Designed miniproteins, single chains, continued (5). Designs and how they scored, part 7

Each design is a single chain, and the fold is of that chain. pLDDT is the mean over its residues in the fold that is shown.

## One batch from the design tools (miniprotein)

Design m16224
Fold by ESMFold2-Fast:
Structure m16224 (fold): chain A 86 residues (1-86)
Amino acid sequence: SEAEEIVEQMKALIEKKQKEEGKTIDELIEELEKKIEELKKEGAPESLIKEAEYLKKMLEAYKNKDEEKLREIAKELVEERRKIAE
């Protein structure tokens, strides 16, 4: 499913950034929070801001090792993407 693909891609990206850049999950969350705040200040499209907010929620679920929550958030992201595309 698209949700499972998103989860797998996110996990791979986190592992890559941790291995190659030495970034902790907390640092990745902080970087994303700063990006969300910048997007809001710049008046970016609500769809782009919402996308970033879902990614942050997924990072937080990953940090907490909450696999069920991670899948639920990914499913919500897929549904929101479908609404934007139509």
Scores: mean pLDDT 80

Design m16225
Fold by ESMFold2-Fast:
Structure m16225 (fold): chain A 61 residues (1-61)
Amino acid sequence: MSDEEIEKRFKMYDKDGDGKISYSELRKLGLPLEVINKFDKDGDGKLDYDEFKRLVDFLHE
């Protein structure tokens, strides 16, 4: 997935425009909680852009 496509998808899932995606939105994508928790570096219950990009790179899609 290209960096531009990752950024576009991130903005689509960032419902509140706060620069983060909630666990609820990520779980709607079929991601297990264990995978989300692995990339949630700050443990705040949300993924920022860098954490989301690492997750996408991990999934190889």
Scores: mean pLDDT 73

Design m16226
Fold by ESMFold2-Fast:
Structure m16226 (fold): chain A 110 residues (1-110)
Amino acid sequence: GGTGAGAAEGAARAALASGAGATAGGIGGTGWVGSAASGEEAGRWAAEGAERASGAPAEGGEENGAGVVRGAGNAGIGAGEDGERAARAAGAVARGEAEGDRGVTTVAPA
């Protein structure tokens, strides 16, 4: 469930981070993520980050759900406030609206 549901959850995280502003850029892999692994936030972070963190960020659920972490990082890095797309995905999923429908169709059945 890391693709559809994970992406939607990551989008929610990114939306919250983006709202914070400064956190949006950092959360995706500017300093913490890039420094923790090797600068590979897309894949390496999700796997190596969990082991390398060895402390606070090493959350099996979130580390294993690369889609969640990637979603947050991608939206945060996009443009800081680009979390609108992430927020919409999260809102749609929570309410079962257009964005949720699209995501479910794309990742769940297809």
Scores: mean pLDDT 39

Design m16227
Fold by ESMFold2-Fast:
Structure m16227 (fold): chain A 65 residues (1-65)
Amino acid sequence: MVSKLTAAAIYAIALQIEGLVEKVELLGEEIRVTLVPDKEKAERAKRELEKLAEELGIPKLTIER
């Protein structure tokens, strides 16, 4: 079974492929996501990631701009 952390990392990478996220880093049990400079795309990615983190109960999701 896929861990919650792995599922969140896969979703963040999917957002990176869609051009909504610039960089995804796995730092042990922390996921660090760097948003693209475009405000609308960054806001969309942030909303989707925050919703996912809330639904999966992930405490260590860091979003950078």
Scores: mean pLDDT 76

Design m16228
Fold by ESMFold2-Fast:
Structure m16228 (fold): chain A 68 residues (1-68)
Amino acid sequence: SRAELLRRLYDLAARATPEQRERIVGLFREKIAERDAWIAAGVPDAELDRRTFELDQRLLEEVERIVA
């Protein structure tokens, strides 16, 4: 589920070193900016939800690589 994916993300971030946390924060800021750009472009809600879920999955993969 999306909730489980987000929980895994937060759990990984909580275990990160300060250096890893700075990188993770950067990735979260990029995610927010990407989603905001889609909203500004008028992407429909259903498509926005789908893209955001895919973005969250990619973010999890990147965070897992950082934290190992």
Scores: mean pLDDT 82

Design m16229
Fold by ESMFold2-Fast:
Structure m16229 (fold): chain A 68 residues (1-68)
Amino acid sequence: MKEEAIKALGEALRVAGELDIASLTPEERQRLGDLLGKAVQALDAGNYEEAIKYAREATELARELLSR
């Protein structure tokens, strides 16, 4: 579970890294940052299921932003 959480967060950071962050609105940056922050907080707390959930939500948002 911990390795899966780290891998999920790594994927979220990889996809988010493909974004031109300067082209995002403040609201988009805040939402992406909130999801990534929650994933990191959950990982640090040992809540691996929560970390995976938020990392996957961040990945989905980043993919959505890339697809427009």
Scores: mean pLDDT 85

Design m16230
Fold by ESMFold2-Fast:
Structure m16230 (fold): chain A 63 residues (1-63)
Amino acid sequence: GPRIEALAEKFGVSVEQARNWVEGAIVLLSLGREVAIQFLVKYGKLSEEEAEEVVELAEELAK
């Protein structure tokens, strides 16, 4: 969707990679917001601020 495309452009990654990070964050949110952020930083090589933006979009899409 357009929000995932905007996130991909902002981070300089493919739309597929941005979608995978958002979908992964939705699943990890069941374990806690901090766990989702730390996973994205460690495995996604995102900054903490970038990981927080991914998690915020995941929280919005999970509603």
Scores: mean pLDDT 83

Design m16231
Fold by ESMFold2-Fast:
Structure m16231 (fold): chain A 91 residues (1-91)
Amino acid sequence: LPELARSVEEVKAAAEKLVEEIKKNDLTPQQLVNRVTALAIDAVGELFAGNKEAARYVAEALRKMAEIVKDKYPDIAEFIERVAENIEKAV
């Protein structure tokens, strides 16, 4: 099976970059959902590799993202919060 986990540092950097992009309000709703989903897949890969700290970091970043977008996109904020909760439950 191909390697599913990226390096811990790469996943953390991707999470931080997405938070900054969201703060700039540069993403469409579709792009936001797609980017969050990709980051969640990375977090799941890290969990399969035993990198619980990376997955936990992604969950915290997702919670920050939800807080930033909740006023403009409440449905997407709820989606992001559910993704973060599911990652935390799996850790």
Scores: mean pLDDT 80

Design m16232
Fold by ESMFold2-Fast:
Structure m16232 (fold): chain A 76 residues (1-76)
Amino acid sequence: SHMEKARELLDELLKLAKQHDPFLASVVELAKRYFDEGKLDPFYLAVTIALSLAVEKGYKEIVRKLNEFIEAVEAL
């Protein structure tokens, strides 16, 4: 399902973030918790913060994966 694909992308994003930046990983983990709880407003805020941090730090692979994830969530 589209939800399963979004969750898989989020899990891969978290793994990638953990390899690059512990703080960014904590923000992605928080987004995952809000997504799992169905709390969309704090979820979108956490995703926006993660994207801004990844862009600022030049983590191009994480930026690409975050955009892919956002597109998958918008397709739900």
Scores: mean pLDDT 82

Design m16233
Fold by ESMFold2-Fast:
Structure m16233 (fold): chain A 72 residues (1-72)
Amino acid sequence: MSEREQVLSAVKLLMRMMGLSAEVMLKLKRGEPVDREGILKEIDQVIETLRSLGDEESVKVAEELKKKIEEL
């Protein structure tokens, strides 16, 4: 377990989540319906991957994002 490799993997996953957040924000700004179920599934996969990496801090960030999307 290289800390460098673990951090790089976590950053890549967080960037993917930021892309999903941008897509949701764009759809909301345009008044388009958001596929909440599909987005939640994608976030669940990211959380599982982060958990497998042992990155508890990034898992908490991903769970917070999931909670905000559930509130839509």
Scores: mean pLDDT 73

Design m16234
Fold by ESMFold2-Fast:
Structure m16234 (fold): chain A 100 residues (1-100)
Amino acid sequence: MSPEERFAEAMARMQEAKATLSPEEFLLHAAEILEEMVKEKMPVEHIINLVDAFARLAAEKGLNEVAKLAREAAEEMRGKSQEEAYEIVRKLIEKIRELI
């Protein structure tokens, strides 16, 4: 699968999770998707866009604290190296899991 196809599939999975899952299950599934993107060494731009989408979907689901953390992480990732960006996402995943 191309990076573009993987990104599109990750976005679809995250949107479906927001629509169908409880808040806790949505956070667990979103964290798994973000972790997969880092493990697959996806381009930083795609990961930033996915984190931005996660922030929007979390806000729409009433998870305002998570939405804020995700927005801050996405902004922090802009202009960073791939390694630094991946570390920011890993820390975001840890914070999400602590809220569950």
Scores: mean pLDDT 88

Design m16235
Fold by ESMFold2-Fast:
Structure m16235 (fold): chain A 77 residues (1-77)
Amino acid sequence: MAEEYYKKGLEALKAGNYKEAGDWFLKSGDIYEAEGNYAKAAESYTLAARSYHLAGDTVKALQAGKKALDAESKARA
């Protein structure tokens, strides 16, 4: 469930496990997107991008950021 992965992301972020947090938020965003919940997908992808940036993973941060922008666009349609 998307909300459970989102919660795991928050727990990993609190623990300082930034790469793991990014991975959980990315999974949460992918599930919200599949459900058509683009607003929650954008939120989750934004947190994934931020978490990957904190982990020093610039490539994954950029990829998650692009997914967030796409989901935001779909949320407004």
Scores: mean pLDDT 87

Design m16236
Fold by ESMFold2-Fast:
Structure m16236 (fold): chain A 91 residues (1-91)
Amino acid sequence: AEEYTNKGIEYFNQGNYKEAIEYFEKALELDPKNYRAYINLIITYLAAGDLEKAEEIYKKFEELFGKDKKAKEEFYKALAVFQDTGKLYVP
């Protein structure tokens, strides 16, 4: 899971959003509880301009992790870093 998430971040930071999405989806196939892969997938769809898909994945994230304070705090941190730098946040 971590290997695929790291590859996704690498492709995202190269501007290759299609490959980033594929690797984040692979990370979720291996670990459906990987909230970081959800966060990265949401931000990647936002960066790609696919607002409808970003909203779809965000709704699923809220359903699974809406009560997880750490996951939500990490989401807002990642979103802020993306808005300020155009890059994905790596803790």
Scores: mean pLDDT 82

Design m16237
Fold by ESMFold2-Fast:
Structure m16237 (fold): chain A 74 residues (1-74)
Amino acid sequence: MTTKIDIEIAEDLVKRLNAELVFNERGVIALRVPSSVTPDEIAKVLEEIKQKYGLKSITFTLVGNHLVVNYVRE
């Protein structure tokens, strides 16, 4: 189930990474990122998102331009 905060997290990620939203379901966000985006840049953005939204954990997998973000809120 996708909540308002899950939508806000996805929109913030799209804006910060200049990405396209592919999928958004509670705790899982799939994005298409520009080829110029590095794993280090993604890690920095995710740490900022973790602090901003008070997330318990956030992790990612990057395969080519396909980014999958997994997070836990509680």
Scores: mean pLDDT 83

Design m16238
Fold by ESMFold2-Fast:
Structure m16238 (fold): chain A 97 residues (1-97)
Amino acid sequence: ALEEAKERVREAVSRFLKAADETGLNSYQAAQAVAVALLGAYLIHVSTDPEILERAAEVLEKGAEELRKNAGDPQKAMEVIRKVGEELSKLVDEAEA
């Protein structure tokens, strides 16, 4: 269960970064997408709770889908990236509590 949840987050991080790369982001926006993806990677390292990891994977998977839907719209892409970052940050707080 835990290792399966960690693998799901790894796959979700990969999908999110691929979607961000395909969106036509500038260097600053791309750096923000990478920073958000690193929060997912950090959760794999610190969380021992498969439920937190599964929630993180869902956030990243939905974020990747929204980035693909907004391909060619960098402003909407940035709103998606910020929302995903906010949701993952809350999960980091839960994992560290």
Scores: mean pLDDT 85

Design m16239
Fold by ESMFold2-Fast:
Structure m16239 (fold): chain A 56 residues (1-56)
Amino acid sequence: SEAAALAAYHEGVRLGEERGDPELGRRYGEQMAAAAEAGDTAKAREIAREAELELR
């Protein structure tokens, strides 16, 4: 849904800002939003995990 995609996008943005790489966070947010819009929840979770690891 649009709401799920928007939430996924903002999660990526927030993570990037908190971890000191806002540009990378936005890129991950966009990828997570695209997966969420497609209804691919597994892919969205995979991207979120990747973002957590890369933004550590």
Scores: mean pLDDT 82

Design m16240
Fold by ESMFold2-Fast:
Structure m16240 (fold): chain A 61 residues (1-61)
Amino acid sequence: MKGEKAKVKKDIPAGLPQWLSLKKGDEVEILEEVNEDIYRAKNLKTGKEGYVDKSLLEKIS
C-alpha cells in the first residue's frame, strides 16, 4: 500500500538492476504493490527506489 513504512528483516544485496540493496533494520516507504510478491519501495536512508520482496519486510505503520 502507498505511503506505508516497513522495516527490513535481513540484509539484502542487490542482485539485479532496479532491485534495492538493504540492510537489516533499514526503513523503507512502500510506494506501490507491483504484484503479489513484490513492492516498489524507497529506502528512507539513501533515497533510492527499487523492487523488494514482500516477505523481507515487516510493516511498522
Scores: mean pLDDT 77

Design m16241
Fold by ESMFold2-Fast:
Structure m16241 (fold): chain A 73 residues (1-73)
Amino acid sequence: SMKEEFLKREAERAKRALEEELKRPDLTEEERKKLEEFLKKIRKQLEEGKPDMETILEAEVFLALLRMKRAVA
């Protein structure tokens, strides 16, 4: 369906954003662990063809919080 195609595209975008964020040298160990956990979940969901909106939203919120933290530091 169009909704499933949209959700797959959003999962792929979140995957790329997580991979790019993980390249940063200034991440704390806890931040890196959380990014790795989200990346693992999203990769599994994409492999199974079952992207989950909750996982995508949680990952996007976490990425936004990291960016906001950097903007005010």
Scores: mean pLDDT 86

Design m16242
Fold by ESMFold2-Fast:
Order: sequence, then structure tokens, then C-alpha cells
Structure m16242 (fold): chain A 69 residues (1-69)
Amino acid sequence: SMAETRAQTEALLEEIERLAVRLYLEGKLSLEEMQEIGKRLREIKELMKTDPEKALKEAQELKEELLSK
């Protein structure tokens, strides 16, 4: 359902934010990369209003990118 997709996306965005902060503190992300992640998180939040399934996919892709650090 759309509600389940939204809840999953919100949980992923919170996970991504925590992961990004951890990677930044470990020196694995630059300040510039943190700013770009913040921009992508805002774009995904806006996308949730029009295309929740695409927002979920973009959140998952961002998480995978961060896990490769």
C-alpha cells in the first residue's frame, strides 16, 4: 500500500541520515559529500508526495552508495 511504502521510505531516510553522520565522523565522507546527501534526502522527501515508489527506490540506492564507503 502507499502508506506502507511511505513508512518504509521514512524509516530508510532516518537510517540514511544516521549512517551519513557516522561515516562523516569516521572521516569517510567530506563536508561536500554530506551537503550533497542532505540535498538528495530533501529531493526524496519531495518525491514522496508525487511518486512514493520511486522515492523508496532512490532512498535504497542512496543507502547502498553509503554502505560502499
Scores: mean pLDDT 87

Design m16243
Fold by ESMFold2-Fast:
Structure m16243 (fold): chain A 67 residues (1-67)
Amino acid sequence: SSFEQQQRQIRDRVNDTVSSGQSSAGDVDRLMQDMGLDVTPYNISGASGISMSTATQVTNIVRNYRS
């Protein structure tokens, strides 16, 4: 249940990041860290169920947030 809750949270925040950009990027970064996953398109796609194309865009937004 905890894992499923984290998966729902990452999916929601990933979708928010596509729509709002930087305002949700910090949440995605924290959730990935909490799951012990590196911020990569593969890991974001796998954790959230989004396409690799969208996951690549979200990965770049999170990396820009970290800068």
Scores: mean pLDDT 76

Design m16244
Fold by ESMFold2-Fast:
Structure m16244 (fold): chain A 46 residues (1-46)
Amino acid sequence: MERRKRLQELEKKLQETIKNSDPQQAEEILKKREEELKRRKELEKL
């Protein structure tokens, strides 16, 4: 499943964004990660 890869990618991107001190980008990435986690939990429930 590619979901794990996507989550890892978002995590790395988030860390890079924090390093660059771009809070807007970090917020967007965090939001995307939360959505991905939610979708994963819903799919697991099925």
Scores: mean pLDDT 72

Design m16245
Fold by ESMFold2-Fast:
Structure m16245 (fold): chain A 56 residues (1-56)
Amino acid sequence: GPPPRLRAQAEVDASGKPLRGRVEGEGDYDPEIADRLGQAFAELLATGGPLEVEFV
């Protein structure tokens, strides 16, 4: 099957430090999607804890 258009991954320190995300996509990347991911990451960061999030 065709690969996913966008794939995002995030990792956070066990102490609940700011998470870091990685986004991969095929074709032009829309900054609008990055903003949405940022909001999701911010919400997860508020929860705290070691987070490994993948958006497919």
Scores: mean pLDDT 53

Design m16246
Fold by ESMFold2-Fast:
Structure m16246 (fold): chain A 84 residues (1-84)
Amino acid sequence: SKKELILKAIGQILRAIGLVFQAELLIEKGEYEEAIKAAKEAIEAAEEAIKLAEEAGDKKLVEAAKKVKKKAEEVLKEAEEKKK
């Protein structure tokens, strides 16, 4: 159902947000390998949220998921640059 897709999309958005915050904290701690892993998992969760939101036809959820994905990609880049 559309409602189930929306709830699953929201769940993946919340997971991606949590993983982004985890990655930022890991960067602050100097745990760059763990930060890279968390940021990659955040990107995967955001991509799943985009797919679910698109299937549900919820344009606002698609926009929200895309914003979280962009943030996760920025955090990944920061972690990779600091690891070098």
Scores: mean pLDDT 91

Design m16247
Fold by ESMFold2-Fast:
Structure m16247 (fold): chain A 96 residues (1-96)
Amino acid sequence: SLDKAIEDYKKYIEKNPNDAQAYLELGRLYYAKGKFDEAIKWYEKAIEIDPNNTDALRNLALVYYKQGKKDLAKQYVKKLEEITGEEAPNLKKIIE
């Protein structure tokens, strides 16, 4: 279940507090539950540890779009494109 996976990642993070990937996965689980504020919290923690984490930046853009915060979503798409040096046309098409 999603709730079991969330509990397992929370326990893992207590022992591995600097694993950006674990915070990213925890954010994805909250997003899947429709808990967008919690998803944002964990994605923000992932980028705090790894500022160039492209998956976390992409997921932040998508969750802000889901909340109707289109300008904020576009800011994270721009940051993603600046880090990768590549355009994200599929992500732009979703949020525009």
Scores: mean pLDDT 85

Design m16249
Fold by ESMFold2-Fast:
Structure m16249 (fold): chain A 81 residues (1-81)
Amino acid sequence: MAERLRAILDGALERIRALAAEGRREEARAEAERVLAELEAAPAELDRLAAAGEISEAEAEEMKRVVAEGIERFRALLAEI
């Protein structure tokens, strides 16, 4: 799951950077803000899923690490565009 999440975030970063490179800065910014908002909400949801037994605590911890890295990467991207 965490590896899949990382791949999804890498793909989103690539798409947003491509939009910005094309001069579509408003669209790039809007998509980056949307992804960042989803990432900021993710830790609470991951904690709930682990508490409910839907995912393991170890898996939730790994996913929260990927989410934290994603938040930093998308905040840096937003500062560039």
Scores: mean pLDDT 84

Design m16250
Fold by ESMFold2-Fast:
Structure m16250 (fold): chain A 93 residues (1-93)
Amino acid sequence: SKAEIEELLEKIEEKAEKAKKAKTGEEALKAAEEAYELLLKLKELGASPEELRKAAELVLEAAKAALEKAETLEQLLRAIALILRAIGELLDV
């Protein structure tokens, strides 16, 4: 529903902010990964191209924050994978 899509977009915005404010790479990465999962739910619900683009841009912001805060090679690679997935979603809309 439209209300469910709007709620999911707000949650994605909250996760992106959480990633940007995170004090550790693990905290930022968790928030970014959760934002991506919410984006996939938006796609399943049939969100519009404009809504999906906004969500993908927010996931990209969260993933970039996770990359900047990465403290281990594992966190770095996971953040890079999220960036690539978010870019892929942007190219699909």
Scores: mean pLDDT 89

Design m16251
Fold by ESMFold2-Fast:
Structure m16251 (fold): chain A 68 residues (1-68)
Amino acid sequence: MLKEEALRLAEELLRLVEETELSPDDRSLALTVAESLRKAAEEGDEKLTAALIRLAQQVIAHLREQKA
């Protein structure tokens, strides 16, 4: 279900911000995507939620690559 996946990805982004030293730009990006994803999921905007899930997956991959 899109809402469950969106909330899981938002939580993963917030966890990366808490557990990892990120640049100010990467921190801001992660927080903005997490908040947008949570809001879209709660509002039931399925099209926006799906787009933000894809974006969140790309951002998470980018952040993990920077820390590997």
Scores: mean pLDDT 80

Design m16252
Fold by ESMFold2-Fast:
Structure m16252 (fold): chain A 87 residues (1-87)
Amino acid sequence: SKLEQAEQLLNQGIELLRSGSDRERAVELFRQSLSLYDNPLPAQARLIEAFPDRAEEFRKSTSFLTPGSTPGIRDMRDRLLEVVGSL
């Protein structure tokens, strides 16, 4: 399914980043993965679990807006991708 493809790409990106073998490819895998999520919050939870030292940055990716506003799904994906690009 689309969700299974997204999760597989996300996990491949995580492993590639942890191994340090190809950072550029890891970021591309994250970009592809995040584009497949209808709701990026499960991806955010997995990224927090995988990179706990950077958890606050991932949490902020979905809460950059003023109190009373909700970030759009696209904005959440873009901010998550910015954080993974900085790992």
Scores: mean pLDDT 77

Design m16253
Fold by ESMFold2-Fast:
Structure m16253 (fold): chain A 74 residues (1-74)
Amino acid sequence: DEEALELLREADRAYQAGDLERARELALRAAELARDPRLRATALAAAGRLAEELGDREEAARLFEEARRLAAAA
């Protein structure tokens, strides 16, 4: 999970720099690498929020649904 946490830290830095597309990419990568379902849910939710800010409502809805399922199972 350290690698996934590192990617989430990078996503936060990208977000603070105003690079929303890079932040979303990093959050999605963190979700792929996360071994802990709760961390994966957190990363997917972060990616969903970024997708919303970018105007991609369909992607955001899918990501939030996946995050909800993982969080409920954990």
Scores: mean pLDDT 85

Design m16254
Fold by ESMFold2-Fast:
Structure m16254 (fold): chain A 63 residues (1-63)
Amino acid sequence: SAEDAFNLGKALYAQGDYRKAVAAYEQAIKLDPNYKEAWANLGKALEKLGKHEEAAEYYKLAE
């Protein structure tokens, strides 16, 4: 489910596996594009990877 993918992303982020967290959050969004928390957390993971402009775009989608 989208929630399972989102929870996996949070666990990976907490472990510092930011690239894997991005992939898990992208899967959550693919399953549920209205999952606002997944968009916000995708942005946070991208910031950890230095992708600040891309992160800013996804924060807008979380609104």
Scores: mean pLDDT 84

Design m16255
Fold by ESMFold2-Fast:
Structure m16255 (fold): chain A 60 residues (1-60)
Amino acid sequence: MLDRELLEETVRATMEALPLLVKRALGEELSEEEQKELEELLERTNRLTAEENAQLAASL
């Protein structure tokens, strides 16, 4: 069974990344700080997704 808090964290990280991803997709230049923040959010989302997959594999 997936931890609800883990799912909520994944959703929050993804939602925080969305405005920056939209800016990038529209060809808008991201500041150095925004680029770093996006990179950190994407790394966090990838880690959370890996943890969710591990929990699913451990569940019946």
Scores: mean pLDDT 74

Design m16256
Fold by ESMFold2-Fast:
Structure m16256 (fold): chain A 61 residues (1-61)
Amino acid sequence: APKVALIRADDLEKALEAAEMALAGGYDAVIILVGASNEEARALAKELLALGYDVDLINVS
């Protein structure tokens, strides 16, 4: 299954830095959620896992 980094951040610049690191670290794809709540990010991660994606949630403060 594709390895997906789901990045939640309140700041786009920090999200983009984390996305670059995730792709360099071997993730196949990155999804960036800017301004989403922790609850919204977890809900999306669960949906992606149910679809058969290998998803890691990365929360950037």
Scores: mean pLDDT 84

Design m16257
Fold by ESMFold2-Fast:
Structure m16257 (fold): chain A 95 residues (1-95)
Amino acid sequence: MKYVEKAKEYFKKGDYEKAKEYALKALETSDDPKVKAEAYELLGEVYYKEGDYEKAIEYYNKAMKLYESLGTREAILNSALVGVKVLEIAVERVT
């Protein structure tokens, strides 16, 4: 959780390079699927802010899959919220 917390802090500050660095460290150092899902979601948010919508959707889909695998109410809600973000990106690009 420590690296995901740092990644979220840098994202909030607009430091997207450090946000990606710490999100990737979270993926490399944790076997906790919840931590990995949060890290993938954050990578999706960073790529969305950078205008890389293809990478954003890729990482959001990875986060959704992990949240769905967790089977908790909280994780299912997080998966649904990430799914809404993917739909918003798709609509913005088509309409």
Scores: mean pLDDT 81

Design m16258
Fold by ESMFold2-Fast:
Structure m16258 (fold): chain A 73 residues (1-73)
Amino acid sequence: SKKELERELARLQAVLAILEGAKSFLEELIEKYKKENAPQEEIEKLEEELKELKEEIEEVRKEIERLEKEIKE
């Protein structure tokens, strides 16, 4: 039903907010580690985690857009 789609949309929007918060935290942590001359291997691990997180955010955004289109139809 349309109500079930609206509930799922709200859930995905909440998930997106959490993921965006995690992204901001990780970006700040990487910049801090770069300033403190942390080992390159540690920086690279954080950058890989950030890449994966950005991919998850894009997937959630695509799901939200698809769901919004279904609700409007």
Scores: mean pLDDT 87

Design m16259
Fold by ESMFold2-Fast:
Structure m16259 (fold): chain A 109 residues (1-109)
Amino acid sequence: SMAERAAEAAEGAADAAEGAAEAARKGGDEKGAELAEEAARLAEEAAREAREGGTPEAARRAAERAEEAARLAAEAAKRAKGIYGASAGAAAIAAAADAWLARRAAEEG
């Protein structure tokens, strides 16, 4: 369903944000960690809205928030160095794509 797709996209964004937070903490970047924690919070709110909202409009809003969360996670990952930053960045890009597809599906329903 559109709600399940939006929730899955938001969960992916949350995972990407957690990876970005870990990369930032390993690099000693407190500001990057704060950005990633904000991304995780937005992603968790998006997943809740998708599952509890029960409407196509709620699924669309959840997917839009998942896109924003993935963008913030990508920004946090850019600050990190090495393999942890690269891995977190790749996850954030994938999450952003999934969120975009979820939003498009909700708009077409």
Scores: mean pLDDT 82

Design m16260
Fold by ESMFold2-Fast:
Structure m16260 (fold): chain A 81 residues (1-81)
Amino acid sequence: SAAELRALAEQARASILHHIEAKADELGVSEEEKEKVLKKTEERFEELTEKLLAGELSLDEFYRELSRIVSEAVEELEKLG
């Protein structure tokens, strides 16, 4: 159901944002740069979630794209730290 997909997406979002925040803190990234990366990640996550809910992505494709979003956010943080 759409409600189950939303719940799954919200849990994934919370986990991802927590991981990115922890990585930014570990790397000593400034609050301004950290907020920029988090905002960009949130925007990408919202787009991905809407595609999942619209049936444009399978769950497997959703998780592959989530992995890419996380990897790219971490890479950006590593360049800033």
Scores: mean pLDDT 86

